# Ledger of designs, part 23: designed miniproteins, single chains, continued (4)

Each design is a single chain, and the fold is of that chain. pLDDT is the mean over its residues in the fold that is shown.

## One batch from the design tools (miniprotein)

Design m12771
Fold by ESMFold2-Fast:
Structure m12771 (fold): chain A 66 residues (1-66)
Amino acid sequence: MKVSEKGKERAKALLMEKLGLSEEEAEEAVRIIIEMLNQGKNGTEIAEELGISPELAEEVGVYLVL
């Protein structure tokens, strides 16, 4: 999956805001989400891996492709 640079920054900002993650933690979470999406994992599987809500995982996924 190819993601935009602006999409990565938005996803990172969203994770920092919603979960209180540090910049490094949010960057790592975005990296994991991209890898799982490239593996064909669904939003529920991504949410379980990161310990986030399925709704947040879906929103981050949308931001990554915009």
Scores: mean pLDDT 77

Design m12772
Fold by ESMFold2-Fast:
Structure m12772 (fold): chain A 74 residues (1-74)
Amino acid sequence: LSPEELQQRRREITARTLEEMLRRFPEDPLIREAVRAFEAGDWERTERLLVRAILTRPDALAIALAIQAEARAA
């Protein structure tokens, strides 16, 4: 994969993870901040905020891994 394709796949995984986390934990402050960063086009901040949210929620890590596995299988 080219560096551009890898970056695009990373962004797709980030967007899917954000949507799933927002669906399950809509009131989480880190997830709400990640939504605002995503809407502003700040992918680096969105990714950092999502990682922090996942690390504070053990169940959320399983969701993130499932999304990554699905993206890799496609």
Scores: mean pLDDT 76

Design m12773
Fold by ESMFold2-Fast:
Structure m12773 (fold): chain A 61 residues (1-61)
Amino acid sequence: SSMKRQKELDEAVRTLRSLMDLLRFAEPDLTEEEVREMAAGLAKSIKFSEELIREALEKLE
């Protein structure tokens, strides 16, 4: 991927990490699967494409 694409992916990874950390703090009863799904939905609502979110989630494992 281009350098620009890599930076966009890195931003998506950082954003998803922050959203997942916030969700774990705010709703401690959520499973890790639920946290990932909710974070993905929020990231999509912010600006990120489904493709970027999918790649970012794969990097987060």
Scores: mean pLDDT 85

Design m12774
Fold by ESMFold2-Fast:
Structure m12774 (fold): chain A 86 residues (1-86)
Amino acid sequence: EERIKATKEAAKNITDEQLAGFYLELEWAERRGRQDLIERLKNELKAIGVTLEEAKAAYERLKDTSPVIQEAWARREALEAAFAAA
């Protein structure tokens, strides 16, 4: 209960960049077929009180304007390509 409360309190300070990061991690987990990670990330978003749609909306807003999100996307794409080549 205390941990859940702390997570909900942290949600008040969560940034759109952090939400976009959650969405990117979830999308790459889905591409990798990591069902366990997908479920854990969805549960984490639910604990924060954020929907997957809200996290995706944050990513959509930032993908064209935030260098941090653009770099995170490029990094994940490069890692996927490297793992496919290995």
Scores: mean pLDDT 69

Design m12775
Fold by ESMFold2-Fast:
Formats: C-alpha cells, structure tokens, sequence
Structure m12775 (fold): chain A 74 residues (1-74)
C-alpha cells in the first residue's frame, strides 16, 4: 500500500529532506484505512525512538504523528 511505502521511507530516512518527503507521501494518501492509520502511529512512535535522528527531524515526525492521531479520531 502507499501508506506502507511511506512508512518504510520514514524508518529508512537519514536526512531532513528524506523525513519531510516521507511524511508528505504519507499524507498524500487520499483515503487511508483505520488499520493503516493505526500502523502509521506505531511506525512513527518507533521512528521517534531512533537515536540517529536530529531534533529537527524528530519535530517533523511529531507533527506527522499528531496529524495521524487527528485523522484516526475523526
């Protein structure tokens, strides 16, 4: 799925540009399922545990996590 591809890119992203592009691709998916949104929360929480990411990269991921949670609650 497009969500799964975007989440794989989030887990493998190394630069701020790659993190931002992966998040953009995640939110470009028009009608993600509830299961895909729940998986996105799990993957984003796991990505935030990565010690190799900068504070700026983690800020992008935190914004993405908030947006996924908002969409899941709707």
Amino acid sequence: SEVAEALEQILNAKTLEEVAEAARRLFAVENPSREELEEAIRVLEEALKRPDLTDEQKAVLRIALSEVRRRLAA
Scores: mean pLDDT 86

Design m12776
Fold by ESMFold2-Fast:
Structure m12776 (fold): chain A 93 residues (1-93)
Amino acid sequence: AAAEALAAARERAARAKAALTALAAELDLPPETVAALLGLVDAALEAAEARLAGDEAAKLAAQQRINRLAAEIEALLTPEQLAAVQAALDAAM
């Protein structure tokens, strides 16, 4: 059911945010970088919710926010930090 898919997406987002928060503490990332990483998870959840609802405008807005935050994160992190973030997200999802 759509409700089950949405619940699963929210659970994945919660795990991703927990994993990123733990990693950010280990890497001593600045609060603004942490906010961008958590914002990326929120935007991904918004895109999933919009897709399940059939809301094309909300889906497009969420995708644009994902693209913007991803570019900001790539500018803020070293390649090694970015790889660690990707590994943490893969393990949480």
Scores: mean pLDDT 84

Design m12777
Fold by ESMFold2-Fast:
Structure m12777 (fold): chain A 68 residues (1-68)
Amino acid sequence: SSKVQQLKKRLDEIVERLKAGELSWEEYVQEVGKIQEEASTLPEPDQDEVLAYINRRVGEAERFRQAA
């Protein structure tokens, strides 16, 4: 699904901007929340794929935060 790929790309960009210091943690949380909201409107298979990807990328960002 093109929407699945768009949401994954947006999440990747948000995580990279967070790591680069271009987003605050508050802005990051809000942006991830928006992606989760959009994912929740997708059909079940696409929703599951995006939510699994969010979980992976959020885990990476949280480990980055703990190291700071």
Scores: mean pLDDT 82

Design m12778
Fold by ESMFold2-Fast:
Structure m12778 (fold): chain A 83 residues (1-83)
Amino acid sequence: DEELIKKLEKLLEEKGASEAEKTLALSMVRSMLADEEERKFVEELLKKNELDLAALVKYLLTRAVDRALEREEEEKRLRKLLE
């Protein structure tokens, strides 16, 4: 995980990311690395060096939002089953 985080941090620095953008992206990736499918997504994204900073951040944010929506739907289903 540490090597993947360092590669992402270096890529963000090379693309001119602000401290806020780095903090956001790295925080999201650390959360995602607990899941095998999300790890594969991050590795694939890092191989696409043609992406600009805006596209890279957008892909990470979109994935994080998708994960959040999946959790919300699961909680909603559980609440409906309970009461």
Scores: mean pLDDT 70

Design m12779
Fold by ESMFold2-Fast:
Structure m12779 (fold): chain A 85 residues (1-85)
Amino acid sequence: SQLEKDLQRIESLDKEAKELLKELREVKKKVEETGDPSDLQKAGDLLKKLDDIKGQLQRISSVNPSLTPLVTKVIQEIEKGLREI
């Protein structure tokens, strides 16, 4: 069903976001140690990917409003992860 596909997509995006946040934490440590421009660029790329994931999640809730509470929860977890970095 479309609902099952949307739930699987949300789960996939949540897992991807968690991995990107983990990578961003590692890149932050390198930036703090060296200030290397390549690490700054990588941090920017990771932030853009997280924004793209948030956008995809918002589109899912726009198409299926019943999933809005779940989408909101996942986006809030991403935003919390970003604040903790």
Scores: mean pLDDT 89

Design m12780
Fold by ESMFold2-Fast:
Structure m12780 (fold): chain A 83 residues (1-83)
Amino acid sequence: MMEELKKEIEEVKKLIKENPEELAKLAEETEAEFTLGPEAALMKQAILAEAAGDEKKAEEYFKKFEELVKKRTEEAIAYREQQ
């Protein structure tokens, strides 16, 4: 689950650095494929920032995405631990 998302993020980052135009395209297509809320929004912002050449903003959005996913995982673990 988390590993799959992290793997896709890493693949997306690789595509950004090699093909920033391709990543901008993926961001637009991701809207149709992903129906996620805040995570998808952060990913899209990261992709668009990198395609625009703003690597710092792209990294900040990727970091926020990973932190959000990590918090959700910790909440799921905490919920399970409540038993």
Scores: mean pLDDT 66

Design m12781
Fold by ESMFold2-Fast:
Structure m12781 (fold): chain A 72 residues (1-72)
Amino acid sequence: KKKEIEKIKKEAADLARKVGDGSGLPLDEQRRLMREFDKEMEKLAKELAKVSGISYEEAKKEILEIADKVLD
C-alpha cells in the first residue's frame, strides 16, 4: 500500500511542477491549467484518503502541502 501512497504524492508534485512551468504562458492558458490542477488535486486527495484510511480533509491538506513545497 505504501507504493500507492507514494504514487499519489508523486502525481501531486508533478501536477504542481507543471503549473509552475506554465507561468510563462498566456493568462488564458494559465487559468485553464489552474482549473485542471484543482480538479486533479481533488481526485488525488480522494484517492489518498481511501488508500491511507485518513479523512478527505487530512488527505487534501497533505496534497496541498506537497504542491506548496513544489511551487515555493
Scores: mean pLDDT 77

Design m12782
Fold by ESMFold2-Fast:
Structure m12782 (fold): chain A 94 residues (1-94)
Amino acid sequence: MKKTLHIEISASRENGTIIINVKVTLYDAQGQVLDTKSGTFKTVDEAIKFIEEVLKEYPQVDEVRISTHYEKDPELQKALEELKKKIEELIKKL
């Protein structure tokens, strides 16, 4: 039965501090939500660890989709591009 995992990542600044929000939603073949997990992190490494743990919980997904949202900030863009690359490398190991 086809399952899709959607990883939504948003980044913003709050008083100069980078905040990364991750929402992971598991969908069935009909687009119904089966599960949702979310977290808020201050570093790329914390966010990737959370995503890795979620991926291990869902060992048989047919598709992984990644969406990124950020303000026009070069540091936020760099952080999200690094995070996206690390997620793509994790998916290749599954």
Scores: mean pLDDT 78

Design m12783
Fold by ESMFold2-Fast:
Structure m12783 (fold): chain A 87 residues (1-87)
Amino acid sequence: MKLELLRKKQEEAAAEIQAIIAEQRAALAAGEDPEAVVARAEARLREVVLEYTELLVELAETEEEKEQIRRAGEALAEDEVAALRAL
């Protein structure tokens, strides 16, 4: 049951990230303030990654694994933010 919830949350996170990218592109094409649009997208993206990361942390058996997952989540959030900024 927990694994099914994680798979669902992973799919939801991936869909949210794609929606954030699409929304950013649409807002920029509509002439919205680029700084405001990017800041909004970055904040939402970090929130999505952090929610998914915390679910993975709950499944970790050791503190070492939990820290590794948290560090990977932070790196992933920054990589995704860098990808948004490159648009």
Scores: mean pLDDT 76

Design m12784
Fold by ESMFold2-Fast:
Structure m12784 (fold): chain A 73 residues (1-73)
Amino acid sequence: MSEELKKKYREKAEEAYNNMSKEAKEQLEEIEKAIKEKDWEKLEELLKKMSEDAKLALLYKNHQRHQQWVQEL
């Protein structure tokens, strides 16, 4: 992944996160809880129900917490 492409991706993800509805942010928190509990089946179901913007926001938030983890996805 090029550095410029990665920067554009981060900017889009950050914008999506900042523009998320309260409901979408609550879904993101539920996904983080599923990850913390290691409930991979519930995580997969939640991810399938998420919009593209919510998925980008999740990637942005996880990038800040786990940079290595995000690079391996």
Scores: mean pLDDT 66

Design m12785
Fold by ESMFold2-Fast:
Structure m12785 (fold): chain A 61 residues (1-61)
Amino acid sequence: MIPVPDMPDALLRALLLHEARLLESMGHDEVAARVRELVAQGRLLDALRLLHEHGQQIKAE
């Protein structure tokens, strides 16, 4: 596989905001709001981690 350049922050930000929108549409407004806040602050890895931890909580049920 050809070495892939680092993912642009703009693309990661777009993906995080897309995931937040999906969570909001499913009634997870609190998590969606926190993801948007972290993205607005430039804390993209913190937003990604929050989404991962939330997903793990759902699977633990």
Scores: mean pLDDT 72

Design m12786
Fold by ESMFold2-Fast:
Structure m12786 (fold): chain A 78 residues (1-78)
Amino acid sequence: SSSAQSAQANALAARAGEIIAETERAAKHLPEEVRQQVMAEVRALWDRLLAALAARDFAGAETLLGQLEKLREQAIAM
């Protein structure tokens, strides 16, 4: 239903926001050039995620969320 789709979109967006915040915190400890690259990738993935959610492409949104999570893990491990 439209209501269930809106709830799913909100949940995915909220989770993406949490991952982005964690990535930003990790990136603060990185060299400037690496931090700029990480944050550029975050912005690109966030824009794609918003487009996927607007299109109700939840499979695409979940894939992009997985890429954000991988980027977060890489930033923390650096």
Scores: mean pLDDT 87

Design m12787
Fold by ESMFold2-Fast:
Structure m12787 (fold): chain A 71 residues (1-71)
Amino acid sequence: MTPEEQAKLAEAKAIGERLGIAKANAHLPEAQEEERESLEKLEQMAKEGASLGVHAAAGHAARVAYERVLA
C-alpha cells in the first residue's frame, strides 16, 4: 500500500472508533451529533475515490469500539 492509502485507512479507523463510541452512547445529544459528523466524513472519503477498504476498516473499528464501551 502507498503511504497515502495507509493514512486514509488509519483515518477511517479513527472515524470508525468515534462512530462506535457514539453509537454506544446514542441516548446523548453529543453522541448523536458525533455519529452524524463521522458518517459525513466517511461519505466524503468514499466520494474522493478511496472507497476500497475504507468502509470495511471503519466498520470493523466501530464494532470493536462499540463492544469495548459496552463491556
Scores: mean pLDDT 74

Design m12788
Fold by ESMFold2-Fast:
Structure m12788 (fold): chain A 83 residues (1-83)
Amino acid sequence: SLEKNAEELAKFMVENKEEVVAKLTKEIEEAREEAAKEKNKKDKEAMEKAIELYEKLKEAIEAGDAEAAKEQLLELAKLGQEY
């Protein structure tokens, strides 16, 4: 299930905190650069929402909070289905 996959991924991310935080930092920077170039307002809004969720995910992982990380992963999955 999506929820179990998010739970397992969140645990993995927390266990591999340093590497995951480094990857998320790079992905957030790249996403911000792409969002800045985006001319379509709806696509830009979707990108900005994704960036906010990735930043919250990074904060949860840095805190070692697997439950908070899971919640952000589920919100990212929902956003991906909307756009």
Scores: mean pLDDT 86

Design m12789
Fold by ESMFold2-Fast:
Structure m12789 (fold): chain A 56 residues (1-56)
Amino acid sequence: TIEELLKKIKNELEKLEREVAQRRMDQASADMTRRYNERLEKRLKELIEQLKKLLE
């Protein structure tokens, strides 16, 4: 029936909406970790450069 088809479509949409929401949350967490790591790498490079200048 059309009602059965509509219910199936609605269930699939709700499933996809939850999947998209979860993926957005996962991506935000990954982006935060990446930015933190980039800051650490930049600081490490700055310290290494300072150390090299002091050892010259």
Scores: mean pLDDT 82

Design m12790
Fold by ESMFold2-Fast:
Structure m12790 (fold): chain A 55 residues (1-55)
Amino acid sequence: SEREERIDRYVDEFVAAVEAGDYATAMRIMKEVMDELSDEEYDRFVARLAARLAA
């Protein structure tokens, strides 16, 4: 769905920013996520992000 694609895009953009050491961009993405996503969508974002960042 378009909403799921948006969540995945936020995860991809955040991970790319962190891997590049661009923490200013990562923080801007987090602010947009908190502003734009519902509580349930935010929980899905956090779960997917945690999975991507886990070593």
Scores: mean pLDDT 84

Design m12791
Fold by ESMFold2-Fast:
Structure m12791 (fold): chain A 74 residues (1-74)
Amino acid sequence: SPRDQEENRRLGEAMDRVVRIAVDGDAAGESERTILEKMIEEVEREIKRLRSEGLDRAVKELEDLLKAFRESLK
């Protein structure tokens, strides 16, 4: 469906941005903690955007990822 295609597209784009933050941060010599905090911020921003658009499946997938990142900070 168009909604499934949009959710998959948005998830792919969000994951690409998260990976880019990790790669660019590592190349810049940023700490693992700093990189992880930036990745968390990116995921939180995307969740807010997706939630406003009613893309609930994509929101759930990113909330699961966000939980994993937050646990890694502890």
Scores: mean pLDDT 88

Design m12792
Fold by ESMFold2-Fast:
Structure m12792 (fold): chain A 79 residues (1-79)
Amino acid sequence: MAGRDLHLLSDEELRKLAEEYEKKGKEAEANGDYLTAAYYYRAARDLYELLPDTEENRKKVKELSEKASKAFIKAREQA
């Protein structure tokens, strides 16, 4: 993954990277690092937006957008 533009990744590689970022977001959220969680959820969402426009991918984009927004609100409450 290092040294590659995102558009050069296969759909499988994009999905795996998005899943990795979602996992990192969940770990950051569990640690109370809501700002970091928000950034990871947003990054995962952006990767899913590069995938084909399927119902599954649309639902995932929506879920990640909601998680990012909630994490960002919590981060603001902690500031």
Scores: mean pLDDT 80

Design m12793
Fold by ESMFold2-Fast:
Structure m12793 (fold): chain A 70 residues (1-70)
Amino acid sequence: SEVDKLKEEILAEYRRLAEKHFSPEEAEQRVKEMEAFLDKLKEMGVSPEELRRLLETVRLWGKQAEEEAK
């Protein structure tokens, strides 16, 4: 299932970003919120293409946060 693979990749990228920039408690909360959001998208029939765009967006958030955090 392409959707399940992309969901896990998005969650992994977001977890990496959250753990780097937030406290452990805040990172865990944000990851749970993202997981719930991704579960909802899957229930609504999200396409793999839409998830790939979301993955690109999360990666851009990570790049921007790294540039601003230094």
Scores: mean pLDDT 81

Design m12794
Fold by ESMFold2-Fast:
Structure m12794 (fold): chain A 77 residues (1-77)
Amino acid sequence: ISKEILDAIKFVLLTEPPEIIKEIYNRLRLAIARQDVAEVERLIEELRKVAEQHPEIKEYVDNVITVARYLLTGSLS
């Protein structure tokens, strides 16, 4: 596992999800557990849209996307 992916995992585990994305985050966790790639991609796009409106959560969103992609594919492209 790369340092970048490990750092993203640590960040997500140690940081409380921002309130405005908690619902999307919970849906994302369920989609990952089901390996529903189409739903994960939709939720990643939803998270990106929220981060565009709320730049203060962009770092959290970027780390969540990194972790989600790693868990689905076993690698970062």
Scores: mean pLDDT 81

Design m12795
Fold by ESMFold2-Fast:
Structure m12795 (fold): chain A 89 residues (1-89)
Amino acid sequence: SKMGPVVKVFELLKKAEENYKKGVETGDPKYFELAIKYAKETIKLADEFLELIKDVKDEGTQELRKLLEEAKKRAEKIIEEAKKLLEEQ
């Protein structure tokens, strides 16, 4: 299913967001490191899937691209914010 990779992207993004929140709550740099790791995995998987579908035109493909691009933006923001907080420790 074309939705399978999208589900995996958002599962990884959720792990990034959850670890970022734990880092903010606890101040433990380990959680920011995990947030960055999962966010990078989110971007990598999203990029791989975007490349696979770049020439595909069907009813859901434009919406899938939007979802993947949004996941990438959210993951990039987590990386930026987590890196700043790691630099403060």
Scores: mean pLDDT 86

Design m12796
Fold by ESMFold2-Fast:
Structure m12796 (fold): chain A 79 residues (1-79)
Amino acid sequence: SEHDRLVAQAAATIAEYRALSTEILRRHASPEEVARAVAIMDAQNAALLAWLRTASPSRVQAILRALQGLVAQLRALAA
């Protein structure tokens, strides 16, 4: 369904956000601090994905656009 496609795309975008954020954190933080931050991020991302599965397609699309914007900003900072 369209909803399933949007949720899958949001999950992929969240995974990219996690990867980029983790890489940036590794440049400035200790391994222990990175591990703690990633654990918090993973918990928050799991909660967001659970919510997106119950949200309307239009809300999933709006959140996806916001996530894509955040990923674009992180890519710029990582460059």
Scores: mean pLDDT 89

Design m12797
Fold by ESMFold2-Fast:
Structure m12797 (fold): chain A 71 residues (1-71)
Amino acid sequence: GAMKEKLEEQERVNKITALELRYIGDMLDLDLRNEPKSARIEAEIKYIEELAKILNLPEKEVQERIEKVKK
């Protein structure tokens, strides 16, 4: 019912928020350490893969998002 759907949506939002905060922290750490662009790309790919697991994205869409980051 609508109440169960709202709870499931809130749990998904909480997971996405936690992932976004972790990604921001990872990016700030890389900036502080003056890490190369390749390290930033790897962190962005990791974020995309984890987000895809939460959202159940099809493999093709995940691959397209990763290829855009590798430019």
Scores: mean pLDDT 83

Design m12798
Fold by ESMFold2-Fast:
Structure m12798 (fold): chain A 80 residues (1-80)
Amino acid sequence: MSPEQRAEALLAAALAVLEDPSMSDEDKRDVVLFTMRELRKLGYSPEEIRERMEEVIAKLSPKAAEIAREALEEFLEELE
């Protein structure tokens, strides 16, 4: 699997988990953080990770989008 194919699979899985009503807000946050850490391991820059996550966030319900955005900002702050 190419890095791009793996990134697409990770982001699709994150979208599915974020919209799962059986998942807690904490579990959803943990999945988003895991996804971004995996993208970084694949060589994506902080800006590329932001762009990819913004695409996912645009497809989410308002509450799921809030969880994903908070996790995104926390992750990017940890990189400085």
Scores: mean pLDDT 84

Design m12799
Fold by ESMFold2-Fast:
Formats: sequence, C-alpha cells, structure tokens
Structure m12799 (fold): chain A 99 residues (1-99)
Amino acid sequence: SMQVTISPSEVTVAEGGSATVTATISGVAPDAVVLVALLNEDGLVVSAEALTAVLGSEPTVTFTFTNLKLSDSGKYQFLAVAGGESVLSEPFTLTVVPA
C-alpha cells in the first residue's frame, strides 16, 4: 500500500529564514499519476504537485518555505493521492522564532 515519509519531522528557524521538507511516496505502481499536496494545520492546501511514478524510482516532493513569518509556525502534512487511494504523512512541525 502507499506510504508517505517525511524528512525532517521538525525544524526551528528564525523569522525571515527558510526551511525545507521532503516527502517520499512509496508503494505507487509504475506509470501511476500521484498527486501530492502540502496541507497546513487548518487542512488548507499550501502547495500541490502531480508526478508520474517511474519504475525504479520513488516519487519525491521537496517544499521550501521562504521568508518565514511567526504565523507560518504550525503542523503541516503531505497528502498523496494515487489510484483512488489517499494517505497522509506524519505531521511536519515548523517553529519560527523571532529574529
């Protein structure tokens, strides 16, 4: 079955800085289209990407937060959808501290 793993699980950065989180999707059939969305704590889509699974390679999505504000702090999750299945990642925790 499909799984979404994230790296790192948490990050702390100063206001105005940047943070990167990567999602790797496993268990997707070759040539399947996988939709990957990054959801914020309110369940709203922050980013979305569509990938085609390639034999011998796991689909990977990297999201970079830039120009971070204190209000960007919170828990984010990746949602992967392929072949009528949907899976949420473990939460990614972003902590933005005053500069």
Scores: mean pLDDT 85

Design m12800
Fold by ESMFold2-Fast:
Structure m12800 (fold): chain A 108 residues (1-108)
Amino acid sequence: LEEKLKEAIPLLEEIRKLLEELLPHASPEDQEKLKTMIESIETLIKNIEEALKKKDELKLEMVRDAAIELAKSIIKYLEEILPKLSPEGQELAKKAIELAKKLVELLS
């Protein structure tokens, strides 16, 4: 589990970066939701780093479950807004969806 969570961090950072790049391609309403997702990713990364530092098995399991839930919510939301995005935004969203799917597979 520790090794998988260490591998999850760079995937989460790349997803966060793609969502940041996606912001100017989304509607103002969707920008607010994307910003909330970016903040959730940042919080999750900090929680994973803390759980890894303390090597608390229960906390490691909790942050794994949180990461899976967040990744699934990102996939669902991005798939929902995909048709509304610019072509450039669609490519960024597709990359984020692919990485989020890899994150779910890694942690499942």
Scores: mean pLDDT 87

Design m12801
Fold by ESMFold2-Fast:
Structure m12801 (fold): chain A 60 residues (1-60)
Amino acid sequence: GPSPGLEAVRKARNGEITPEELAEILGIDMETAEKIKNAPTLSDAMAVYAEEERRRRAAA
């Protein structure tokens, strides 16, 4: 399961880590990290992460 990703998203949304650190942890770009941080709810943030994860898997 995406347990490490969920923890990173929660920490970024709580201001515990920066969008730069989130991007490094998840292996995503800064634009996507900012979208995750600025999402209205945790569910919306996880939807952005799931979409990026799907794109990353399709590109591999």
Scores: mean pLDDT 79

Design m12802
Fold by ESMFold2-Fast:
Structure m12802 (fold): chain A 92 residues (1-92)
Amino acid sequence: SAMLERLRLEAEILLGMARIELAIARMIGPDKELALRAAELALEAARLAAEAGDRELAEEALELVREAAKLAPEDERIKKILKEVEEILKSL
């Protein structure tokens, strides 16, 4: 229980950081590096959410990766992260 609550909190913190990076990317202009950073943070959040068994939190991570992909649609790294998060959700 305590370990699962810690995993959920860590995932929520990472999702918050990802949202900030996406907001900055949108404000400064579509920044591929910031979009990638947001996607990487959301991927780590999805992994922690999966370990906690929290499907809803993992689905929030997927939506953030989708938003990052919209800002950098040609970035192969973000496309790979998107596939990884989709696979995490299939395992939940």
Scores: mean pLDDT 88

Design m12803
Fold by ESMFold2-Fast:
Structure m12803 (fold): chain A 87 residues (1-87)
Amino acid sequence: AAAARRALLAGIAERTIQTDEENLKKVKKDYDDEIAREKARLEAEGASPEEIQARVDELKTKKENDIKYYQDGIEKARADLAALRAA
């Protein structure tokens, strides 16, 4: 039945959303750890405050772009799931 197929697809979508949310948390942590390591490395190398800030800002921009990509994907998956449940 179409309803049974929609229920199965909804269950798969829910699991995918959970996995993507876990991956998003990991991406956030990995970037925070990288920012901390790069800042410490540049400070140890005697880089100027301006150079340190420029590198941190570059990594923060990359972090924000990657976060947006995952968030947009999760939001789309949630919308698709809601449509499956409404049908």
Scores: mean pLDDT 85

Design m12804
Fold by ESMFold2-Fast:
Structure m12804 (fold): chain A 95 residues (1-95)
Amino acid sequence: SELVEKAKKVLEKIVGHTLEGEKDEMVILKAYLLILEKEGDEESIEKIQELAEKVAKKLGLKDMTYEAQEKIAEILFNENEELRKEMEKKLEEEV
């Protein structure tokens, strides 16, 4: 998707490398979090962490494995319309 391509460009600009082999939703979420960190938006970062914890509890996840993180990112992107729109907006503005 175009959003994944924009997320990859943001990652290259901020950290100087691409994320190979990660799911699209994980790449998008990581790029969005980096934008928030760069802007100093701690409140939005805390909100995302709270949403991720709620998803982890709903799924019965006890440890934060890489696979668990991918599943959380997938659910946050696909199930949370407000968060998805905000991620799309921020990534559009940065690229």
Scores: mean pLDDT 78

Design m12805
Fold by ESMFold2-Fast:
Structure m12805 (fold): chain A 80 residues (1-80)
Amino acid sequence: ELDELLAELEEAETLEELQAVNERFLALYVPRVHENPDDPAVQEEAREILRRALEALLARFRRLGAPQEDIDAVERTLAS
């Protein structure tokens, strides 16, 4: 599932397609994290998955010519 979503992020040719893939990713992983708030293994796995997705998103934003402010916002999220 994650590998398929990452491939879709890399193949996205428009910001609209990129947003749709990102929304699908969040819809799959946010409930998992919320259902397991006290499980550190689930929380750590979710953080690693989100980091990988944000890194892929950042690379695509740069390739699709997203505004610098949007690129900076993703970079700040990754640095946190």
Scores: mean pLDDT 71

Design m12806
Fold by ESMFold2-Fast:
Structure m12806 (fold): chain A 96 residues (1-96)
Amino acid sequence: SELKLPQLVELAKELNRNELVEKINGFESLNVVSEQLAYGYYILGLQEEQENNKDEAIKYYEKALEILNKTPLTDVDPVVKANLKHDLEVRIEELK
């Protein structure tokens, strides 16, 4: 079930930003913390990075990391959580 960085980059190119924001707002309104919500924010960050909006990309990556850290290990594979956390932390540092 783990989405690798090349898959996330392709999704960021293919997914409509407004539709993705609407889905994320739906999850947020239900107060849902999930791996899917973390991926949603990661993809938004990648879309902002593709547009060279580094500050907005960092904000979305930090939000993805926040959601991921709040997601219980019963709801996400520990290896997936560790890999996503590492990838997000590296991307945030490289954009600063």
Scores: mean pLDDT 79

